# Designed miniproteins, single chains, continued (4): the designs that were tried, part 61

Each design is a single chain, and the fold is of that chain. pLDDT is the mean over its residues in the fold that is shown.

## One batch from the design tools (miniprotein)

Design m14094
Fold by ESMFold2-Fast:
Structure m14094 (fold): chain A 101 residues (1-101)
Amino acid sequence: SAAERVRRALDELAEIAEKLGKKPIAGMLRSLADTVAELVEKGEYEKAGRVLRMAADQLEDIYGDKELAEALRKASEAFEKGDVDRAIRILQELVEKLKKE
C-alpha cells in the first residue's frame, strides 16, 4: 500500500541517520514515519504534507540538514497536490542517493 511504502522510505532514512550517528534525527524520522503512514492510510494527504513540511523546517533550523529538509519539502508539496506516488518517489530517490554515499 501507499502507507507501507511511505513508512518504509522514512524508516530507511531513519536507519541511515542512525548509522551516521544522528540519533535525534533518526528518532524524529521514525516518529514521522508512524504519523505520515497513518494519515496516508486515512487518505489525509494534505495533512501528511503539512506534517512533512513542519518536520523539514525543524530539520533545517535545529539540525542544519538541508538535503533531508529539501526532500521532505518536495514530498510535502506532492502530498498537498494529492500526488502520492510522486511524494513516495521523492523519498525513495533520497534513500537510494544516501545509500550510494
Scores: mean pLDDT 87

Design m14095
Fold by ESMFold2-Fast:
Structure m14095 (fold): chain A 89 residues (1-89)
Amino acid sequence: GMAEARAHFDALLKELQDHGQKVVDQLLSQGKPDAAKQAQLLQQIGEGLMRIVYGVMLVAKASPEEIIAELERLKDRTIAELDALLAAA
């Protein structure tokens, strides 16, 4: 139900935060502080979008399944953008 959607949302946010921190740490270890700042900003934007979408979908009375699917899509997209930034740096 909705409680499961909330738990899933928290887990997806943590996954994004943990991945973003690893990308930032890797870039800093490579002596790339500007790329690390870009990665931190991308992670913060992704988190903000997930929070906004979660709130909007709750107000719109979307199903738990629709909420989870959209949040997973946003998380996966942000992680892909972070990985691309790391590869390009």
Scores: mean pLDDT 89

Design m14096
Fold by ESMFold2-Fast:
Structure m14096 (fold): chain A 71 residues (1-71)
Amino acid sequence: IEEEYKKLEEEAKKLDDEYKKLKDEADALSRAGNHHSAEVRAVHDRAKKLYEERKKAREEAERLKRELDRS
């Protein structure tokens, strides 16, 4: 359980980094005058997917941590 928690923590961190990178890209495209709105939307869609994956990983890690703490 603790090993599983650590793996999920690492995965959540990687997903956070990827999400932040995509968010920065979306912000940069928006500031550049939104010349390709379709490109901005594609980056936002991808960021949304990563956000959901990150959320699931965080929730799973939190559940495992609770089991670990209460074991």
Scores: mean pLDDT 72

Design m14097
Fold by ESMFold2-Fast:
Structure m14097 (fold): chain A 58 residues (1-58)
Amino acid sequence: MYGTMAYNMAYGLALADEQQGQEFVEQMKKASPGLGEAAELGRQRALKEKREREEAER
């Protein structure tokens, strides 16, 4: 799927560096609203997993 790369890239970037993930989402939104939406979903998934992992470590 065309948006799958945007989703996966945003997910990986947000896991490594939250700011880089956010910047990638903004770049995707400028290129296409659909790509921006897919990238934002990937970023949100990474943040959710990071939060769940922090809660599990407590």
Scores: mean pLDDT 79

Design m14098
Fold by ESMFold2-Fast:
Structure m14098 (fold): chain A 71 residues (1-71)
Amino acid sequence: SSVATTLEQQLTQLEQQVSNAQSEEERKKLSLDVQVLDGVIHICYGTGVLTVEEEDTLSQRCKSILEQLRA
């Protein structure tokens, strides 16, 4: 779906920003940005805009990014 594609693109951009993050302040901001996006993914799933497979994949990517930021 177009919504899933947009969310995937936003996650890809966040993943690139995480790889380039140099400071704790950048990592904190990125953590908040990922959490906001995870909330959007959850709302899109709850409103029937995303399939179960799309939500699971996108949510798992958010969790992976958050784990990288906490390491």
Scores: mean pLDDT 86

Design m14099
Fold by ESMFold2-Fast:
Structure m14099 (fold): chain A 101 residues (1-101)
Amino acid sequence: MSEEEQKELLELKKEINANPDLEVEVEGDIITIKFKDTPLGKKMQEQIVKEMSKIPYVEVKVEGNTITITLKPGSVKTLPIVEVLKVVLKAIKEAEKEYNS
């Protein structure tokens, strides 16, 4: 991972974790998101699952209020973890927008 990618990863993680209804952890190629049992938390979880299901290079596992996103290894891995986190952040913002409308 480049220094620029590592900095962007930390900034994205900080922005996502600013939301009080969830907590995101990143370990290697694995993203774990834990949601509070709130109406907004449930909408964010649904939106993230929906957006992640469109990406062929990731595996999404849902267990209660926890989503685990794993980047697939090998020649099919064309999407960096930073880009996956950008999709997560976008899904969070869309869920917030729909909830507040």
Scores: mean pLDDT 76

Design m14100
Fold by ESMFold2-Fast:
Structure m14100 (fold): chain A 130 residues (1-130)
Amino acid sequence: SKYTKGVLAQLKAEVDLFKEKLRYIGKENNVSEKTIEEMIKAIEENQNKLSQKLDALMDSISDMDEFIAKFKVELDKARDDLIEQIKKIGKKNNLSEKFVEEMIRLIDTYQQGLISLLDLMKQMEKQAEA
């Protein structure tokens, strides 16, 4: 659908912005390029899994409210998995607690952006049905 294509495009844009912000914050905190690339890889793997879940939900669910509710559950799982991976990478590479907490805040900001997009899609569907 038109809205589904918009979600996929915006999800990609949000991921690209997240990766750019990570590179900036990492550089400001003197994090090695190797460690930054390890974190980028974790983000990309997390997003590939989320995109596969989104595709499966789009194929199986025709009701927008049910789709959004189930996709929010997958977003929460993806967030928790990514936070766990970032904490593991931080521990392995002896990163500061301050930097790891900045990364968790960045992940939270990213997830809030995606949730806001889903809520906007729901409002647009309601307006189209009115």
Scores: mean pLDDT 81

Design m14101
Fold by ESMFold2-Fast:
Structure m14101 (fold): chain A 81 residues (1-81)
Amino acid sequence: MEAERYEKEADEAEKKGDIVGALENYLRSARLYYERGDFEKARKFYEKAVELIVKNQEKLIGDEKAGELAREIFRLLNDLP
């Protein structure tokens, strides 16, 4: 339930142009899937977050929170089994 809720919140934030909010909610969703042992869904949402960063990199340059979220997302992607 919570993971699916954060996914919807991320999609809504992205549609509104709130890229940082979308990143936060995709990360929250992926972490919850990881905790449930659903590594395929966790990877999917980490990859969505990475894609969002790449597509919006010019808007995120200099955003301290976006940089922190990006580092966390890349780290967790590499730690997936």
Scores: mean pLDDT 79

Design m14102
Fold by ESMFold2-Fast:
Structure m14102 (fold): chain A 61 residues (1-61)
Amino acid sequence: GSGVIDVAKVKELSPQLGAILGDAEEITVGEAEEKLRAAGYTEVVIRVVLHELKEAGLIEE
């Protein structure tokens, strides 16, 4: 299935990253990728961020 990110938990761990992801409680991995790209992050950095969120258990399927 499509992964979803717990934005509220991201905001607790990284307020700056959480602000980029927006005001929703949860977003899809695809929406997070779009928001990070819009914020000026490179594809390499976006992949690293998503990997770290998955390792932290913040991405649910």
Scores: mean pLDDT 81

Design m14103
Fold by ESMFold2-Fast:
Structure m14103 (fold): chain A 85 residues (1-85)
Amino acid sequence: MGEEAAELAREEAERLARQAEEAGLSTKVVKEVIEGDTATIELEFLDASGEVVARVTITAKDGKITLEGREAADAVLAQLRKQNA
């Protein structure tokens, strides 16, 4: 059990990874913890030099996703998109 929570957390991590890739960033899963009906994944966003520019913690529980650090990640993605000339 907890398979649904793990699947939801992984789907959200994959979605964030796709958004990062579209902005020219890569992502790295640095932690994955599954406890009962709760799944927690920690993602690092990396620039072209391999530096960590943002970190997001994804928690899936009872069919709900909670994101911590999303504001910092969104700011980095917005800044990269703002440089469209």
Scores: mean pLDDT 77

Design m14104
Fold by ESMFold2-Fast:
Structure m14104 (fold): chain A 58 residues (1-58)
Amino acid sequence: MKEKAEEIAEKLKKEGYKVEEIIEREDRVDIIVEKPDGKKVAVTVYKDGSVYEAEVPE
């Protein structure tokens, strides 16, 4: 979980995303990133290895 979240964060940095915060929780890790266009996105990595992406309001 944490290792996969770190891998995703590094990949996003290479693509021009700004990693603002990594929030570690019991069942998931939330990676808060800002796209080059200014939109914020949460990339969630679950304990089973599944990944979900959602836009963050403001």
Scores: mean pLDDT 76

Design m14105
Fold by ESMFold2-Fast:
Structure m14105 (fold): chain A 97 residues (1-97)
Amino acid sequence: DTLEKIKEILIKRGLSEEAAEILAESFLRGLSLLETILEAHAEGAKKEVIEELEKEFEKHFNVKIVGIEKHSERHGSITILTKENKLITIDYEYKPK
């Protein structure tokens, strides 16, 4: 099972089983890590799981996530602080269920 293999790799890298499952499933759906964070937050994933996914994004892109907001059932945003102390807000439309 491709999902289980990806999940095992992510767990070996230090993610919890719950965070690894969310990320592995999202990867197979063609979602980016950023989209995965926004979708998981919107679906009410545990704060600890969101923080694990945020740390993976921050590590890979050398940025800090400073806020995630769900504005409606269709729209949210994420705010990122760069190394140059610039704030960037990315608007996102949630995928249909």
Scores: mean pLDDT 84

Design m14106
Fold by ESMFold2-Fast:
Structure m14106 (fold): chain A 77 residues (1-77)
Amino acid sequence: LSEEQRQALAAGLRAIAAASADPATAARLNEIGDRVEAGELSLEEAERELVRHVIDHPTPEARAAASAAGALLREAA
């Protein structure tokens, strides 16, 4: 991924976080976004982190946010 692509993905993840009613999911998406922007997470790693969040925090809000975030990551691949 280019720097520009990482910034765009991070912005998308933060937008999903801002729309989430679940503070734990919002915090997790912001963390993933920050780490993607920094180049600390690959797309595959970010997707695994989303899956893990849903397993550890299985709310409808977490599932919806992870679905939207996962779609962004797949579009970038």
Scores: mean pLDDT 84

Design m14107
Fold by ESMFold2-Fast:
Structure m14107 (fold): chain A 81 residues (1-81)
Amino acid sequence: SETDSKLEELVEELTERLSKRPTFAHLSRETIRKLVELHLQGYSPREIAEKTGISQSTASRAVREIDRLLEELNEERLAKE
C-alpha cells in the first residue's frame, strides 16, 4: 500500500542517517534497520535490545536519535508547504 511504501522510505532514510553517526558505527546496517523498524512499531528500548541483541543503553541512545531525526524530517516536510 502507499502507507507501507512511505514507511519503508522512512525506515531507509532513518537507517541511512543513523548509520552515519559515529556512536553507531559498531552496528551493522541490518541491525540499525531492524532497530528503526522496531522503534517505529512502538517497541521499547528494552524490547528492541532483546530482539536485536544490542545493549539496552545502545537501544536507548538510538531511540533518542531516531526521535530527533523524525523531528528534523517533519520540519523539512513543513518547510515545503
Scores: mean pLDDT 81

Design m14108
Fold by ESMFold2-Fast:
Structure m14108 (fold): chain A 57 residues (1-57)
Amino acid sequence: SKKELLTDMITSQNKSSAEIGEALGIDPSRVSQAEAAVAGKAKDLKELADLVYEELF
């Protein structure tokens, strides 16, 4: 599942926006934009991943 993959990548903090974009089939700039848009709303990395997924899909 794309959501599970995204969550793993964000929570590990070892993946660039380019790697996340490649894994999901999305432009890296779109991934970075989604992360920036929700950063102030997330309380932890799991919530950040959930919010990024909602922004991208």
Scores: mean pLDDT 79

Design m14109
Fold by ESMFold2-Fast:
Structure m14109 (fold): chain A 61 residues (1-61)
Amino acid sequence: GDALKEQLIELTRKSYEAEAAGDLETAEEYERQAVAVALQLSDEERKEVNEETRKLKEEIL
């Protein structure tokens, strides 16, 4: 649902921000949480999130 998509985007953002800051342990923890949320989403919902997270990666990293 929309709440899970928003949670996945936010966790992915926090992971990228931690990676950019050099906090690899925090980045790995957020990535682990993001993967757990992604497994609860449909293929279509994951595709929508991937388009948003790609933009975040280009902006943050």
Scores: mean pLDDT 82

Design m14110
Fold by ESMFold2-Fast:
Structure m14110 (fold): chain A 74 residues (1-74)
Amino acid sequence: SNLKLLDIVYEKFGEKAVEGIAKALLSEDPEVQDKALEYLKKIGGEAARKPLEKILPNLSGDVKERVEKLIKEL
């Protein structure tokens, strides 16, 4: 499961996996998007901000709005 892979990657690598976690926001699966946003928020700071700003132009709809809100909270 992509969800279980995200959990394993976050638990083993933390902020070192941040680019891969941010790319999971491109998934069509809302559960994968939700989990990726949760981990990006937990990582926080500049480590999360940079990959989020980089991926933002590739996002649309609800996930884009959620990412824009998260960036403002980092």
Scores: mean pLDDT 84

Design m14111
Fold by ESMFold2-Fast:
Structure m14111 (fold): chain A 97 residues (1-97)
Amino acid sequence: KKKLIQTARSTYDDLARINRGQLSPDQAIERARAIIASVEDSKNDLDAKDQEIMDKVIERAKALLEEAEASTDPLTRYDLVHRALSIIYRTVLSILS
């Protein structure tokens, strides 16, 4: 589960940068896509039950990012990206526990 630990750290860092206003909305969306790709790569090493949990989280995170891309409001875009990264972070920590 080494890849998941790295993904959790990256997700935490990106959430912190968003909260500090250090990323533009486009940069935040790009970082979230990279985190989702990392999670998709990492889940292949998990057992079937954990893969099922990750698949649901990936689906929800992708839907939130699609809404963020469709929005023209920067605050809405940040909120949706933050939600996507937060569900990934919480789920990764749960699997690592």
Scores: mean pLDDT 82

Design m14112
Fold by ESMFold2-Fast:
Structure m14112 (fold): chain A 82 residues (1-82)
Amino acid sequence: SRSVLLNAQRDLGLSEEEIAKLARVSTEDLVAGLNLLRQTVLLIKQGKLSKEELEERIREIARLLGVSQSTARRMLEKLLAK
């Protein structure tokens, strides 16, 4: 939904171009991908995530959001910096 995309832009600091790409994703996949992204950030901050688990989560986030793994990693790093 539009509200989900606006929340993602605010929290992730995404460009208009990046938001436009996310707008092509189904609402179900967008919500699932953003929830996985948030859960992954929390696990990293708690020190409860291995490097192997992180790479698997980045792959799943990329799949759900329809972006490259590099873009998914950048989104994760941006959220961690805030």
Scores: mean pLDDT 76

Design m14113
Fold by ESMFold2-Fast:
Structure m14113 (fold): chain A 95 residues (1-95)
Amino acid sequence: MGTDEELLEAAEAGLKSKERSAVGFGVALAQSLPQEQVQKLVPLAIELLKSKDEYHRLAAVEVLGYANTPEGIEALKKATKDKDERVKKLAEELL
């Protein structure tokens, strides 16, 4: 079994990937981590909300919702105005 640090590093690598399956795996790994560890992903998730790929923005919204930080909540509020309807709806549901 990986340590929380190894799982966090793997989650970061997945979330940064150009491969959608790896991004999805990164989200799954993040959801398996303690909330305190997921909060370390918030700066990356905020950066991913600026991605042109709607799948990266969906992954970012999921991570921000699970992290539940003040900065993440503000980023989720901005994501409710996203051009992709799935990103918008998921952000609205997580607020």
Scores: mean pLDDT 84

Design m14114
Fold by ESMFold2-Fast:
Structure m14114 (fold): chain A 86 residues (1-86)
Amino acid sequence: KEELVERALALIEEAAERVLAENPEIDREEARAALEAYNARLREFLLGLSEEVVELFLEAAEAGLAGDEERMAALLDRAGELIRAE
């Protein structure tokens, strides 16, 4: 499970960096600081979730990297629903 969490975090970070590269008007220093702080909290949070939810986050990150924003949003929404149900 720890390996899935680290893979999900790495892909989320890569997707976030791509968004920052495509949106030069975003404050990159503020965004990076927020992402670093958020990633530490997100790691602990993900380790407490079921493997199914972590797998959804991994798939969402992969979809985001592929440029499929609609699929990424749908997968993240599904993960959120499962988290709220637990």
Scores: mean pLDDT 72

Design m14115
Fold by ESMFold2-Fast:
Structure m14115 (fold): chain A 89 residues (1-89)
Amino acid sequence: SIKELLEELEELLKKYGLEDKRLNLEAYILREVYGMSYEQIGQALGISPETVRRRVKEFEEILEKNPELKKEFEELKKKLEAFLNGETL
């Protein structure tokens, strides 16, 4: 379920000491998984499009600096993408 995926993402942030990067993670997912524009993400998260762009870039840098985190995140990203591409009841 989406709730379980969100809980797994939250646990991943906690595991890697990245709880303060939750907004970065949310912006990254909305862009990379949902294909949203920076303006639309800004509206959804209550921040400016420039802040969205910066937060996405910061999260990309975090993933590149930690291969183990990147691997675990990519596995969760695939589960989220599969959920979104699944049959809508």
Scores: mean pLDDT 82

Design m14116
Fold by ESMFold2-Fast:
Structure m14116 (fold): chain A 92 residues (1-92)
Amino acid sequence: SAEQQRLEEAKKEVEERKEMLADPAKRPELIEMLFKEIGAQMKAMGRYDEEFARLAAELVAEYMRAQLEGAPREELERLSEEFQKRLEEVLA
């Protein structure tokens, strides 16, 4: 089904991003990819802010790294709250 094809594509993309995240040399490349993706979505919504897009990319990469390193749920929840607060501060 179209849903199964989308799930397989999403799973492959997640695995490729995990590999980039695990390699310190590829981490800046991953952040730049995330920045472009977030920026494109914001432009499509008519809400582009370069500072917001860059901060969001860095915070997403940090959260993904913490997940990869096996951070406990409490730490991931704390990072999620910090992520939201910092993004709100840029929009203020």
Scores: mean pLDDT 78

Design m14117
Fold by ESMFold2-Fast:
Structure m14117 (fold): chain A 84 residues (1-84)
Amino acid sequence: MTDEQLKERLIEELVKAGISREKAENLVKALYFDPTGDVIPRLYTQPEKAVELLRELADKGGVNLTDEEIQKAAEVIVKLLREQ
C-alpha cells in the first residue's frame, strides 16, 4: 500500500470508528509529520503503548481527542499499520 493510500484508509477507518473526519485528518497528519519519526516504528514494535504514544502525538499536534477516541484510534492505527 502506498503512503497516500494508507493515509486515506486510516482516515476512513477512524471515521468508521466514531472519530470526526476533522479529528481523523489532523491525527493522521500529526502521525506522518511527527518530527521524531519514532511514533510509527514504535506502533509496530510496542503496540501495547499505542494509547500513550497517540495521546502524546495528539497533544503535540493540537488534536483534541477524548480518552475513548484515543483508545479507538490506537486500535485502528495499529491494525492497519500491521496489515500493510
Scores: mean pLDDT 77

Design m14118
Fold by ESMFold2-Fast:
Structure m14118 (fold): chain A 84 residues (1-84)
Amino acid sequence: MEELLRRAVEIEERLGQAPSREEVERAVEEALAYYASLSPREQEILRLRLETLIELTEAKLAGASDEELRAIRERGRKEIEKLR
């Protein structure tokens, strides 16, 4: 999870939304505390959702087509569905 949050911060910086280091640290701490409060199943669902959002944003930054973005989102949905 911490690695995914770090990647999310790097994406925000690339989008020109670079928050202060203090804001980043606080947001990461709050996100990790929230994650730790969840059940193992909920933690896995949240991790998969975050991973899908990161992949979508990275793909958009790389100039991915709408078709490619739909494929990434559909893959994420199917992975979450498997956790039913």
Scores: mean pLDDT 77

Design m14119
Fold by ESMFold2-Fast:
Structure m14119 (fold): chain A 81 residues (1-81)
Amino acid sequence: SMSALEKFTILAQEIGEALKKGDLEKAKAAIDEIANDPSLHHALPFIERELKEAVENPRGHNVELAKELLEYLKELIKKLE
């Protein structure tokens, strides 16, 4: 069975690929999978930092999409508190 770390690594990669492709729905779906898994909630701040980095220093990422995902993630984190 897949470990929490392996699952997180795959979902984080999917978010990065979706950002490069401009696929908002795929990126949101990957974030939702992280948010809906209690074993991965402690990793949400790492996704937030990566999205902030994509906004500040984009490496082929869609900056507008990264900003929208960052706000989406912030609202999800508030709901989990």
Scores: mean pLDDT 82

Design m14120
Fold by ESMFold2-Fast:
Structure m14120 (fold): chain A 85 residues (1-85)
Amino acid sequence: MTEEEARILHYLLLKAKEEGKSPTEWVEVSIDELAEALGLTPEQVREILRRLQEKGLVEYDEATGRVRITPKGIEALEKAEKERL
């Protein structure tokens, strides 16, 4: 995965933890919030979220502004971060 994809996944995990939720629970996060946190444009965030959804690493509900990392997303992030394991 790209560095930007990994940073979005980390942000979702941190958000869930801060809200006292399990890692894969839905969190309320806006595209603008992600863009500001990551130093990206809203358009870049939308494109990255689209790719993450296509890969099954996140689920995004645009109607409610809610996002969750999937178990597959956690596994992929851990694999990318560990480089060799």
Scores: mean pLDDT 81

Design m14121
Fold by ESMFold2-Fast:
Structure m14121 (fold): chain A 106 residues (1-106)
Amino acid sequence: KPSVLEVVKEALDKMIEIAKKDPNNFDELRKVVDEAIDKIRELDPSADDVVGALRFLEAAFLYMREHPERLDEVKALAKEQFSRIPDPELRELLIKAFDELAKIIS
């Protein structure tokens, strides 16, 4: 079985690929997040912070698409939310994925 880190990395890569092809394809993005969360919970049922971070990233992307004028506010919230992730490798992956998603809609 893959590690939580590998599941998160694969999910983030897929989210970025989907968003680059069609930033309106929210249903496919949600499916990737849902499948990743199911795998993460199977591997580590205590990984609520990681699950929360993936849900935040999904919601933040949709919100930034609808409210591009609020991008700086969402970036500040993302920095605060991701700072709560104790694993520095997971934190760095989430920050980089957020920056790539923000770049797609900017």
Scores: mean pLDDT 84

Design m14122
Fold by ESMFold2-Fast:
Structure m14122 (fold): chain A 84 residues (1-84)
Amino acid sequence: GALEDQLRLIGIILRLIGMLLDGDVSREELREMLEEIKELSKNPEVDPSLVKSALELLKEAALKGGDKETAEEAEKLLKELEEK
């Protein structure tokens, strides 16, 4: 349910913070987290501010890791959320 999806999203946020602090960015893990955020964002009971926070952190981690494609996809999703 919504609680489980929110807890998963919080877990992604914490993992991304860890990547940013350590400077060790895995492009494979970033792609997996992006796809999970996309699925979690489909649940209307999930807090949109948590989705936005996860995408902002994912974008920063992707840019730090040199993953331009993942960063651009995260930016596109952020813009879609801000327009809704």
Scores: mean pLDDT 83

Design m14123
Fold by ESMFold2-Fast:
Structure m14123 (fold): chain A 78 residues (1-78)
Amino acid sequence: MDDLSPETRRQLLQLAGDSVDRFVEALDRGDVAAAQQAIDDLTSGMQKLADEYPEDRATIDRLRAGLVAELNAQLALT
């Protein structure tokens, strides 16, 4: 399995961090719709990143699937 390029990794960490922060803030407010929007924004952003760095696409898609599944699981418990 190919490791992510440093550029892709940096952009992924920034995107994931921003989306997780929005998700947590939405849940803290009880705003389920805003929490779902944060998941949707993360999904779209990671798909766009995979299109920009096609050599990293498989790794980005795997990380996206794991992160989205975890956030959806947390949302379902709320």
Scores: mean pLDDT 82

Design m14124
Fold by ESMFold2-Fast:
Structure m14124 (fold): chain A 118 residues (1-118)
Amino acid sequence: GSPAERLLAALRAIIAELTELLSAHGDSLSPEVLAKVEEALGLLTEAARLVEEAIARGVPVPDALAERLLAVAEEILRLVKEYVEGKISEEEFIKRLSRAIRELEAAIAELRAVIAAA
């Protein structure tokens, strides 16, 4: 598949794994942690939808933007896994996840601009 199709497949796999982690561990999460993970999952779902729209319309996703989207999605998954495994504190998790969310929002805004300009 194209680089954009590979990105979409990777984002969908990350979303599925995060959804499974929430299903398995959601009852053990604080309300603040749960809210932040749900926010990240919503943004990843929006990113996947935008990549799918770009593919459907034949709009090329810039390689640098695709790399940034994948890297931040992988960081979010890694952070959630480390938190549920007890490897990082809630304070450090919220801090790092909030930063990853801001980076993801910036990448989504750039992807929307690329699609709108096409």
Scores: mean pLDDT 91

Design m14125
Fold by ESMFold2-Fast:
Structure m14125 (fold): chain A 100 residues (1-100)
Amino acid sequence: TPAERALEQMLKLLSKENMSEEDVLKVETGLAVLKALLEENKSEFSEEQWKKIEELLERLEELSRKAHEALKNGDLESLQKIAKEMAKLVEELLEILKET
């Protein structure tokens, strides 16, 4: 699905050893697109699945903001740590979508 492709693209970017500013912005944009796609297809999910999706999206949005801040501050160690945490959440979200 388009949502699965967006998640797979984000996972590739987040798995890079050295994320560029362009990579961080692509993840931020991808997350906004993903959120819109999932909200448009909300009826395809059970109430339990949707609650888990919302929780994962909220955590991803928080981490995305922290990643942007780390990048602006030149804190590449924090950026890498945040990217790894975001990758785990993206993988969890992909698992939910593949079950649907």
Scores: mean pLDDT 84

Design m14126
Fold by ESMFold2-Fast:
Structure m14126 (fold): chain A 74 residues (1-74)
Amino acid sequence: MDEKIRKIADAAVEILEEAGDEITASLVRMVAGISLSVGASAEEAAEFIKNVVKKSASKEVAEKAVEAVEKELK
């Protein structure tokens, strides 16, 4: 569970950092840390991360990061 949440967060962060979106990358790390602290499921953590990405990142970057999160959830 914890390892899966980390992989999901890392996948999104990699896309965001490559795009130069350090703010959204930091928010994703924060949300992943909170999800781990409260014992959230990988599915719940992925939804929180996708919501942050959609609200904070540009549309193109958000689409790529969301796709990476969904791929890691499989």
Scores: mean pLDDT 83

Design m14127
Fold by ESMFold2-Fast:
Structure m14127 (fold): chain A 87 residues (1-87)
Amino acid sequence: SSAAEAAAYREKYRPWYEWGRRLGLERGLDPETAEGMGQMAAEAARLYEEDKEKALAELEKALEELRREGREALAAVIEELIKKIKE
């Protein structure tokens, strides 16, 4: 079922989610924002497997927007995500 497939995808990318959330907390983000960073990391990892160019373009666009807004802690998390996903 689609629900079982969604659950399997969540489990597959859970390490990326946990990595992103932990990094967000280490960078001083509040727990809800850090949870969002975990979700972003999981989705970025999934998208990179399907379309690496699109995944990188979306992350780079997000990084530029965060830098423009002066959101340094969030920008640092996205920079580390871009580096990690290319490994």
Scores: mean pLDDT 82

